# Designs tried in a protein design run: designed miniproteins, single chains. Part 26

Each design is a single chain, and the fold is of that chain. pLDDT is the mean over its residues in the fold that is shown.

## One batch from the design tools (miniprotein)

Design m927
Fold by ESMFold2-Fast:
Structure m927 (fold): chain A 118 residues (1-118)
Amino acid sequence: AEEGAERAEEAGERAGEAARASGSPEAGAAGGRAAAEGAIAAADAGGGGRGAAAAGAGAAGAEASAMLGDAEGAALGARAAGGGAAAAGREGGTEEAGEAAARGGEAGAEAAEAGGAA
């Protein structure tokens, strides 16, 4: 539980920091802010990592995970957005839900980063 909260806080800090550091590109700033605001809200409520990526469960959340640049960051984003991203990808099979969430984060992060997708 505490590890989840710590990772959510790091994801929020990273997304916020990256959005600020990126300057003023709308795509980067909007995606990073949405994810960072969701992470702060989740941390304040004690929700953990799920809130961080859920704020941008679609493309924005994937972008925030990509900003971390780590498989662990992508996995955190996938798990936090696992209910959203995996469900959106229809990979929410009951048997492989955990694996699908991790893969969804990696694939989603690449697809979203490739151009923000539709």
Scores: mean pLDDT 43

Design m928
Fold by ESMFold2-Fast:
Structure m928 (fold): chain A 97 residues (1-97)
Amino acid sequence: AAGVAEHVAGLRALTDEIAELAKKYDPEKAEKIRQLGDEMVAALEAGDFETARKKFLELSKIVDELDVEDPEVRSRLASLTVAAGLHLIGAEVEASL
């Protein structure tokens, strides 16, 4: 379904942006976020939504562990993480249609 591919692409773009923002604060955590994003995309492409959800929760935890003092950057990271989660749900919904 075209809708699944669109959500996968959106999730990839959002997790890449989260990793780039995180890199300024913690490059090791940024690399782990990037790897989790790759694993989530691979899981979604395989139809493994349970693994994709597990990897998303791991990514969200790492984002929460970032020592970001700038409230604007913290707000942006939170918004990007929520948007990534919505694409994950959207991909699962589209795959069930």
Scores: mean pLDDT 85

Design m929
Fold by ESMFold2-Fast:
Structure m929 (fold): chain A 62 residues (1-62)
Amino acid sequence: PLSEEQARKAAETIASMDLDGRVAALGSLAKASGVELSWEELRELAGKGVEEIAKFILEVTS
């Protein structure tokens, strides 16, 4: 399990990537956590800011 601070740091790292990198990183995390997301859902999430990405990381790792 990740702390809120670890999730935020991971989200900042992902947010610093280009869109393709964000989709790949978020897709890998979702698969590792047993969460099934479509490419379109990953694309939408990847377009959001650090706060939404951090929230997603906490939700799938809790």
Scores: mean pLDDT 80

Design m930
Fold by ESMFold2-Fast:
Structure m930 (fold): chain A 60 residues (1-60)
Amino acid sequence: SAEEEAERLLAGYQRIADEHSERVRKAAPDPELADKLAEEERQFWLNLGEVVAEAVRMLS
């Protein structure tokens, strides 16, 4: 169903958010900025996941 597909995609984007935020944190040259950059990366993917999940729900 569209709802099951939306849930699966949302879970996938949450995993991507965790993975990419950790990579950004580890790669950041400034440790003080690392947390901010990692959080921005995490929020980007989480927000994108919500948009995609809602779009799938709207497709019936």
Scores: mean pLDDT 84

Design m931
Fold by ESMFold2-Fast:
Structure m931 (fold): chain A 61 residues (1-61)
Amino acid sequence: ASAGAGVSDGKGVTIIATPEGIEVHFFENEEEAAAYASKLSGRSPEAALAAGRRAAERFGL
């Protein structure tokens, strides 16, 4: 499983890949999304944000 966090128009987005599929969670801000992704992936909030921003850019978010 892996998780990343990002932002789209000021909203936080956490994308989680699990063996069962992909989960997408929306938060009010980037900080909350990063904290959630950090908890799930074991990354720092900054690393989770960097990964999520790359994913969001790829998906045009």
Scores: mean pLDDT 62

Design m932
Fold by ESMFold2-Fast:
Structure m932 (fold): chain A 74 residues (1-74)
Amino acid sequence: SHSEALEYFNKGLAYLGQKKYEEALEYFKKAVELDPSLASEVVAWLRHVLRTDKNLPEEVRKKIEEFIEELEKL
């Protein structure tokens, strides 16, 4: 449901704020699986992370970039 998708989306945002990026990606994936219309908003937040966090580990950056590419193909 849309309300359940928003709960997962909000959990993803909370983990982003804590810089727990792998957990954030898990919740964003659940949100988009329930409501694909959230994909553009998720991409916007993840692109913000890529622009602003200069201390991202390379493996985390790669996972974020791969997830953005996956979402933009929806």
Scores: mean pLDDT 87

Design m933
Fold by ESMFold2-Fast:
Structure m933 (fold): chain A 60 residues (1-60)
Amino acid sequence: DIEKEFKRLDVNGDGVIDGSELHFVGGLWGDEITKVIKKADKDGNGVIDFDEFKEYVTES
């Protein structure tokens, strides 16, 4: 369930995922975090919202 994964990574409950959440909850490392954000972040704001996360997960 994509919504459950998003909520798991969104530790703050702010509706977005940042690089720190990807590191601490997702277990990703520097280059992998940067790649995920660049791939998923369509707005270029440096965070991943639910729509970006859903698209990233369904294409991966």
Scores: mean pLDDT 72

Design m934
Fold by ESMFold2-Fast:
Structure m934 (fold): chain A 62 residues (1-62)
Amino acid sequence: MEEARKLLEKAKEAFEQGDYKTAIKLADQAIEKARKAGDRELEEEGEKLRFEALKAYLEKQK
């Protein structure tokens, strides 16, 4: 099942829309599911997106 990938796609969409808080939450969910599935590449993609979203979120908190 493509659950982890679908969550990552939604996280990317939220990130592009500037909804960094939602992007972080969805990326966290994608990372957890990818880890349970043993999908290291998807886990790494999720961690990278989460880092970028967190960075953008902190910058935009002003």
Scores: mean pLDDT 81

Design m935
Fold by ESMFold2-Fast:
Order: structure tokens, then C-alpha cells, then sequence
Structure m935 (fold): chain A 68 residues (1-68)
């Protein structure tokens, strides 16, 4: 749906703003995959991967570092 696509676009923007070089290539690939997505299942696959990257690769560790 348009709302799931908008959520994925927001998550892409947040992850780009974090500036983590470890995910830069994957974020570019996910952005291309989202642009090519033709149905809700393809959009949801991008969303699931973006959420996984958010937890694995920086946002939790960035929060932990800021709390110190």
C-alpha cells in the first residue's frame, strides 16, 4: 500500500541520516528494490529488511553510546 511505501521511505531516510558506511550499499539496493516494487509483498520485504538493519547495525548502539 502507499502507507507501507511511505513508511519504508521514512526508514530509508533515517538510516541514510545515521551515515553508517557498513550499510550504505545495502541501503542503495533497498532503495532500488522499493522503487521497483509492484505489490504490497515486495514493499513489505523491503520494510522487514530495513527494520532488521535498524536493530542490527547502528540505531540501538547509537542510543547506547549517547546514554553514556
Amino acid sequence: SASKRATAERLLAILRAEGDPRIAAEIEALEAALAAARNDAEVEAVLRRLLELSTELGIEKIKEAVLK
Scores: mean pLDDT 74

Design m936
Fold by ESMFold2-Fast:
Structure m936 (fold): chain A 63 residues (1-63)
Amino acid sequence: MKRPDLPVSEALRRLREIAKKYGFTDEEADKLVSEVLKKLGITSSQLNEVDEEEFEKAIKEVK
């Protein structure tokens, strides 16, 4: 089976939804994504390389 890459916009949407599950607003989620990317050394163009579990760990760390 083939694995299509998620577009960056879709990856961002998914990360925002995860943050919102933990009580963050859309604005807080965007800031949190940027902070997580910086900590992981990932640029915004590589949002689809951020694992949802990795992002949840970062959320729990900052909350």
Scores: mean pLDDT 69

Design m937
Fold by ESMFold2-Fast:
Structure m937 (fold): chain A 71 residues (1-71)
Amino acid sequence: MSGEETKESVERMIKLAESLAKKGDYKKALQVLDAAKDFVNNSDASQEEKDKLIKKIEKERKKIEEEAKKS
């Protein structure tokens, strides 16, 4: 169940990053997403699961970066 545990942790990190971005703390939001990527890469999850999670993190990172540029 390493992949499922990793997914849950990553989902919590993404929600935290979204909350930080909503407060205008884009730098901390991006730091949380970078930590989430590191967590995925160091996990026991399968390569396929890691790729899916990294893709999700990258998508969220891009949204936050674009929002920061608008502000």
Scores: mean pLDDT 81

Design m938
Fold by ESMFold2-Fast:
Structure m938 (fold): chain A 112 residues (1-112)
Amino acid sequence: SLELVKEYLKEAIAILKEHADDPEAAYERLVALLAEAEADPRLSDLQKEFLRRLVGVLFEAALRKWSPEEFRRALEGSLAEYIRANNITDPELIEQFREAVEYTYKEWEKAK
């Protein structure tokens, strides 16, 4: 199921790259993508929230033209807040979310 989260994140990055000069079009496409994810019964509610949070960070990074260092900080901050907000204490689950964050960072860097 985190593989499915990674697929949605990869699609979000592709949308942002395709619409780099049109933030309104990018936003509309990301809203549609998140609506698809919300309706996807293969994703848990926790995975849907995680995806929404990371797509928000991706959109902000594209809009503000963040450096790699600033983008990594924003991703790590979003992950830390997500873990706190959902009282996630399972180390294996936390490591899976950290892997998804690292995947997102690497895919974003490839898309430049």
Scores: mean pLDDT 89

Design m939
Fold by ESMFold2-Fast:
Structure m939 (fold): chain A 116 residues (1-116)
Amino acid sequence: SELLERALKLREEALKLLEEKRYEEAKKLVLEVLRIAKELGLPSFFTIQNIAKVLLKLLEQKRYDEAKELLQRLLSVPPLSDEQTLIDPALRLALAFLEEKRYEKAKEFMKEVIEL
């Protein structure tokens, strides 16, 4: 699929931006990857939406350490397919916001993922 190839390339670019701590630029690419995953009807898209809902509830309750632990556990699971790797930059971006104590940015990002 041409769309899947595009999503995988945008994923690699988002991961590089995350390593450079260019979070706003990474977020734009992450959201585009997730829009492609939605268009392709990938199960990973519905998985990340459900994760975003759980994370948003934890963040609204100020349970920041539990939100970080959940993200760390999810990132420790090896992906079973290329399609599953498309959610990795979203999980990494959310974790980066929490590690830098940018809780409002993390909440905003979770809402953007849910609204896709």
Scores: mean pLDDT 88

Design m940
Fold by ESMFold2-Fast:
Structure m940 (fold): chain A 77 residues (1-77)
Amino acid sequence: MSAPVVLASAVDSAGNVLQLLGSVVGDTVELTLYATDAKTGETVALSATVTAASGETVTLTGTGLDGEAVTFTATAP
C-alpha cells in the first residue's frame, strides 16, 4: 500500500484544512474526505471511503467542521 496522497485540498471559513486523500490498494484507489481541525489538529472523516479504479473521476461530499457542505472532485491516481 502506498502512503496516502492529497488529491484536493481547501481551507474552510474557520481555518480547518479539508483534504481528499487517496491510497493505492492493489489495482484500486481508496478515497476519503477529511477535515483537520485548526485548533486541535485532530483529523476527522467527513465522508465514507470510496473505492475507485486508477484514472476514474470521483466526487465526494460531506459536511465540514464549520457546518458548510463540501464537495471535492478528483481523478484517482
Scores: mean pLDDT 77

Design m941
Fold by ESMFold2-Fast:
Structure m941 (fold): chain A 71 residues (1-71)
Amino acid sequence: DLEQILEDAEKHNGHLGLAVVYYLLGKDKEKAEEYFEKAKAERDPRLVELAWEALLAGRLTEESLPVVETP
């Protein structure tokens, strides 16, 4: 479910993970952009911007998201 994926993304990748999930799976561009801006404040902005640009260009897809690890 999208909600479970969002919780996992936040736990492992923080705001950048949330931005990617909202963009690819939630299709909520405004929420994705909000979390992307928050991610830039917490990490190297250039790396976050490169990841976001790759996402917009279709180079990062839902298949690139980390698989949930079994306990």
Scores: mean pLDDT 64

Design m942
Fold by ESMFold2-Fast:
Structure m942 (fold): chain A 83 residues (1-83)
Amino acid sequence: MTPRELFLEHAKPRDGRVTIEEAAEAAAIVAEKFFGLPRELAYRYGREAAKEFDKDGDGYLTVEEAFRAAHAAIGRALLEVLA
């Protein structure tokens, strides 16, 4: 299973969209399983990134925005544990 496959399995997009919460939880699971990051830390970074990428402020992300948010969140969390 790839990181993207695991993300989609947990985010469960409907009509090409996911909620901020779904995106954050899915990113945290990917970060824990593929990168060994603490799930709680990854979840906090994931939720912040998802809110940042929610351009419409409607509480939803497209799948593409959710992937970009997850990428940003995992990168930021990795930098935190390296400090």
Scores: mean pLDDT 83

Design m943
Fold by ESMFold2-Fast:
Structure m943 (fold): chain A 95 residues (1-95)
Amino acid sequence: SPLEELERFFEAAKQALDVAIEQVTDPEEKDRLILDIVEGAIEYALSLPFETEEQREKAIELLKEFYDYALSKVTSPETKERIKKLYEEAIEKLK
């Protein structure tokens, strides 16, 4: 199902975030890698065929969980603002 695919993808994206954070010591480089992973994850979520309102609502819940996780790992206010904008735009598209 699209929801199971999304859940598995976000778990993989969270693992990629953890690896990026551990391997990179420079805060700007770390934030850039986090942003790239978040952009890819949101793009994938928006590509999935959610057919019902219930599926879209659950997709939004999964996206919020992923967003909260990613935001907790970011250092710069500028990167946080970019991630917030991507999240807000994604929610509008999933409604």
Scores: mean pLDDT 85

Design m944
Fold by ESMFold2-Fast:
Structure m944 (fold): chain A 62 residues (1-62)
Amino acid sequence: MKVLARALEDFTAKSPDELTLEKGDLVLILEKLNDNWARALSARTGKEGIVDLRKLEVLEEL
């Protein structure tokens, strides 16, 4: 199930696999990897990467 979410705070990627986010960025969660991490697509940058689910607000389940 795909989920639309918003970044609650700024986050700079610390590895090539992570997605850099700015507060208020919209992301499409593509797949939940575990309780803390998911693969997502940034609407602002068009890049895919791993995001911290604890830093996101779920807006809509698709």
Scores: mean pLDDT 81

Design m946
Fold by ESMFold2-Fast:
Structure m946 (fold): chain A 94 residues (1-94)
Amino acid sequence: MDYLRKGAGLLREKKYEEAIEYFEKAIKKEPTAAAYLNLGEAYLKLEKYEKAIEYYEKAIKLDPNNKKAWENLAEAYEKLGKYELAKEYREKAE
């Protein structure tokens, strides 16, 4: 079973907790920027902003040119009220 694909399908269905389980399985098999990005997105949807930030930072460490990871990191900081930091990361996405 392709855990990343299964997790992405669950994320689209708004089954965020189930999506997290499959993304964690994907990361355990092979840690990729895509798996960390998707795990961060699932936590963002659950309003677990600090966890979303941790996983977006892991995605950026593996792929610093991932524009979506920088945009999502900025959104998570904005949700935490850290507007100046959100602005800096949003500029990285350009």
Scores: mean pLDDT 86

Design m947
Fold by ESMFold2-Fast:
Structure m947 (fold): chain A 86 residues (1-86)
Amino acid sequence: MEEAVEQAKRLAPSLIAMLKDPDPERRVRAVRALGNIAETLAKAGELDLAKQILDVLEQATSDPDPLVRKAAEEAVKRVKKAIEEA
């Protein structure tokens, strides 16, 4: 889990920036990747970082693209569950 946490911490800032990409397909990919990263962080006990990413994902539920909103809603649900189970 140590290597996965380090990778998550390195990738998160770039993926958060990708949520502002003009391509909605890139934003969908960023949302899904951030959801996976936040789940990994929550399971590793990095709850503060997982909650920070959760806040960003909750903002993405208001995205103008319906596929981005759907991906964000699914990611929020999964991340909240991971935080509650940690």
Scores: mean pLDDT 85

Design m948
Fold by ESMFold2-Fast:
Structure m948 (fold): chain A 79 residues (1-79)
Amino acid sequence: AAEDEAIRKGVAAATEAAIRKAEALKKEGRYEEALKLLREALKQAKEAAKTEKNEAAKKAAEEAAKRLEEELKRLEEEK
């Protein structure tokens, strides 16, 4: 449905925005701020994945959490 598609696109866009902002912060040498931003985004995505009743929203949150966790691990290893 269009509503479910809008939810998935919205979550994906927000996830990409958080990742891009964290990468920009890291390029500026602001590593702790980049890590904090990704950790906060991951916390919110994990919470949404646990609490969402809508299947499309839950799946989008689960995918966002997986993506954010991979990016967080990558940034922590590069630090």
Scores: mean pLDDT 79

Design m949
Fold by ESMFold2-Fast:
Structure m949 (fold): chain A 61 residues (1-61)
Amino acid sequence: SDAERAAAGAVEAAKRGDATAAASAAWQYGLHGDREEGRRGVEAAQAGDAEKAAEYAVKAA
């Protein structure tokens, strides 16, 4: 699904050290679904926690 693709993108960006791209992906998904979960995804990505960022991005969808 699109949610799974967004989550994969966020994880990959965070692994590359691109926390900004990871946070952006999680936030964009939250705006189209669950905003609260999207915010948690952004926070996790900014902290460098790629796995948590992906988890919240999926929940945001």
Scores: mean pLDDT 67

Design m950
Fold by ESMFold2-Fast:
Structure m950 (fold): chain A 76 residues (1-76)
Amino acid sequence: MDERLIENLVAALRAAQHDPFDRDVALGLGLIAVAIYKINKDYETAARISRALAEAVPEHADWLRKLAEEYEKLAK
């Protein structure tokens, strides 16, 4: 399940990268995925998704990188 969710998210990010509206949708779906992994204490996966979102949505990259760094600290 988790791997399929990440694969679907990556596919959505690739599809969305050229359209601002699609990037906003990808950001929303990605943040939902991050929240799911955070609730399950899978901080490593939450950090990975946050990093991928920072690359796909440059308007929010700084905040998403900080979010990834915080989850990377919690993954230890």
Scores: mean pLDDT 75

Design m951
Fold by ESMFold2-Fast:
Structure m951 (fold): chain A 80 residues (1-80)
Amino acid sequence: MSAMEKVEEVLAEYERTGDSAAAYERLSDIVGELIEEGKIDEAIEVLKYAAEALREKDPELAELLEEWAKKLEEKKKLLE
């Protein structure tokens, strides 16, 4: 299963439960695995995708995910 497919499963579960904490924990696991694999660009992409999908339903979670993506982008620029 791709990382994006895992993110889509998390978003589908959030649609059923409304559990922001569970969604954040599962997204953190996905992003953490991508970072450990050196897939920083994919980690940034999935964070931005999830943030956009959640923007209207859970703006606080969306903002948290967007901030994390920005921090990863900044870290990547420092290493380039």
Scores: mean pLDDT 83

Design m952
Fold by ESMFold2-Fast:
Structure m952 (fold): chain A 82 residues (1-82)
Amino acid sequence: MSVKLVVLDEKGEAVEEEVENEEEAKKAVERTIERAKELFPNVDDSSWDDALKELYKLIEEGKYEEAREKLEILTDKVKELS
């Protein structure tokens, strides 16, 4: 199964990435959260960690559309903070 997620690239820009399985989806989410923490070190890490946990749960439950929507909200917030 391939699903499109919204992730942060190395420049902090929101881009669509196609993932083929749960493991790839989790890695894409991990990279996005890690990137957000690097770009905004003054933002509380607990907010990013809570987002990561929620995204993992959605992916594990097969709720990829909800995971995508949450990632879009997170990447939009990153853009507003930059």
Scores: mean pLDDT 77

Design m953
Fold by ESMFold2-Fast:
Structure m953 (fold): chain A 76 residues (1-76)
Amino acid sequence: SEVEALIEELRELQEEFLELVRQLKADPQNEAVRARLAAVYQRIGQLVQELVRLGRVEEVRELDRELQARLREIAA
């Protein structure tokens, strides 16, 4: 379904976001990584908004909890 495709895109973008955060931690001056991170972050926001409107609030919340936990591990 279209909704399942959006959820899959969100999962893929979250994995890319985490990899970009790791790259930025290793090289904080990398402007190309910063630009891509900003673009990925904006697309994640758009997908989250659309999925919430489509009634997938609990799945979005679960994916966000997982993302935040993994971000904390990278920050440590």
Scores: mean pLDDT 89

Design m954
Fold by ESMFold2-Fast:
Structure m954 (fold): chain A 69 residues (1-69)
Amino acid sequence: GAATVLRVGAHDLSEAYPEARELLEEAGRLAAQGRVEEAIRKMEEAKRKYPELREEVDNVIRAAREELA
């Protein structure tokens, strides 16, 4: 489901991009709680603060939104 996609994606990105780890771990925690829209907002915040993450974050959000449809 969308929560699993966001949780796994946020975790994987936090391992690859330690500088964004705090925001990505927060997104993962929100996703684990089923707070999917809040997790997506935290992913968007990470993308704004760390533009190098944009493509990877967009891919995770797209996959999560496909699970919601």
Scores: mean pLDDT 85

Design m955
Fold by ESMFold2-Fast:
Structure m955 (fold): chain A 62 residues (1-62)
Amino acid sequence: MLYLGVVSKDYTAKTADELTVKAGDKLLLLEEVDDEHYLAKNLATGEVGLVPKSVIGNVGPA
């Protein structure tokens, strides 16, 4: 089952593998990569990359 995450705070990508996200962005959570990161798709931009779990406020079914 895929999950939808809502970004709680702005985050700027620090590497080419990371997503830049804005508070209020909806992310499709594709995979839990480790304890600190999701692989996600930003539904506003269509970009895919790693995002820190700490910037996600709410998680629910997609």
Scores: mean pLDDT 82

Design m956
Fold by ESMFold2-Fast:
Structure m956 (fold): chain A 68 residues (1-68)
Amino acid sequence: SIKELVEKAVEAAIAGDLEAAQKAVKEFVEKAKLSDEQAQEVSIAILDAAAGEISKEEAVERALEVAK
């Protein structure tokens, strides 16, 4: 599901696995048919979680909100 791809991307980014995070983001962007602007907003939320600025749960919610 789209939610599972977002959760996977956030978890990979927090774990420092940038290759897995980028792959999951790419799959999410392609499946949700996001614009370049929406893809950038999703990436920012995931990076904020990786930096410890927001929780994993908040990053997932922000990414899913962008996809609506």
Scores: mean pLDDT 83

Design m957
Fold by ESMFold2-Fast:
Structure m957 (fold): chain A 63 residues (1-63)
Amino acid sequence: NATNQKIADLSQKGIDALAAGDVDTAIEYFKQGADLAKKNGNTVASEALEKAAAAVPQLYADR
């Protein structure tokens, strides 16, 4: 449905932001995707995106 497509789009934007080195933007997109997934009952996507947002500061710390 449209909500699942939006979750996928937010996840992709987060990945694209990481590729560009924009860590803060990536975290925001992953958090938005996780919140939307949770509201839509998609627990798998919600958990995955919450974990991604939490992990980003550790994996992609500024250098």
Scores: mean pLDDT 77

Design m958
Fold by ESMFold2-Fast:
Structure m958 (fold): chain A 89 residues (1-89)
Amino acid sequence: VEKVKELKGEKYVIIVTEEEKIGEVQRELKKAGIESVAIVGTPSKEVIEKTVEEFIKNGIKVIITTEKHLELVKEVLEKNNIPYEVIRL
C-alpha cells in the first residue's frame, strides 16, 4: 500500500465489508507503520457518501476500502479527487 505509506501521520478512513474485518485491517496498517486511522464499519452507499464528505472537510487525504466496497467508494472519491487504496484481507 504505497500511497498510504507516503502519507504517514495523516488520518485515513477505512470502509470495511464486515465489522469483524476492522481488526484485521488495523493489524495490517500497524504492520505498515501507519497510525491515526479513522475506521468506518460496513455502511450503505448513502452513508459512505456522507461519511466521505464529512471526513474530507476534516482534512482526510486518503480513503482505504476493502475490495467489496471499491465500486461504491470509487465514485465518491473520484468526484472529490481523493486518492484511495484497496486492502485485501
Scores: mean pLDDT 61

Design m960
Fold by ESMFold2-Fast:
Structure m960 (fold): chain A 70 residues (1-70)
Amino acid sequence: MEIAKKFAEEVIKTVPALRELVEKLLADPSITLTQLVGEVLRAAREQLSPEQQQRVLDIATKALKELEKK
């Protein structure tokens, strides 16, 4: 859950437009990091510019790599 919160904070700082979605997803106590990342990447593809999509993808890659390290 710590990795999911860190991911959420980085996404909100980088792309404030996704804040409402990220906060709604985090309100679900059963959400996994993989589900959170998947929903955020889907929204980014639909709503954001290619440059912003790449930034979100970089943040997602970093979060998933942290999960693999544990």
Scores: mean pLDDT 79

Design m961
Fold by ESMFold2-Fast:
Structure m961 (fold): chain A 81 residues (1-81)
Amino acid sequence: MLSKEEAEEALEAFERDLEALEERLRKEPELDLELVLQGLERGLKELDKLEEQVEDEELLKRIEELKKRIEELKKEVEARL
C-alpha cells in the first residue's frame, strides 16, 4: 500500500500531465491522435492500479475524477479521428 503522501504526489503528477496534454491538444493540430489515445488508455490502467493501493476516500474521489476526465478526453480525441 502506498502512503497517503505518495498517493497524493502521484495524483498531482497525473493531474499536471493531463493538463499539459489538454493544452497540447488545443495548440498542436499535428499531434498523433492514435498515440494520444494509447497514452490515455495507459493512464487509466495506472489509475486503476493506484486505486487498488489507496484506502483514503478523498484520494479515491480524486482518482475517479481523473478517470472521468481521461474518458471525456478520449471521446474528444476519438471524435477527431
Scores: mean pLDDT 81

Design m962
Fold by ESMFold2-Fast:
Structure m962 (fold): chain A 73 residues (1-73)
Amino acid sequence: IEELLEKVRRAGEEEGAGRLAEDAVRAVQSYIEQGDLEKAAEVARRAAEMARSLGLPRLAEALDELAKAIEEQ
């Protein structure tokens, strides 16, 4: 999970969307720390959809990978 969170941050920086990536990572981490994996995955999926609509394909892919990893726990 930590490696995927870092991948999200890097993708956001590369595509000029570091703020969106940082906000998504913080929200996902907060829900994981609370044990709410369902909400953590939901936040990652919503952020991926937003990134995709904004034309940020690498950030969207990184967020989709994060959501899938959380959902498979």
Scores: mean pLDDT 82

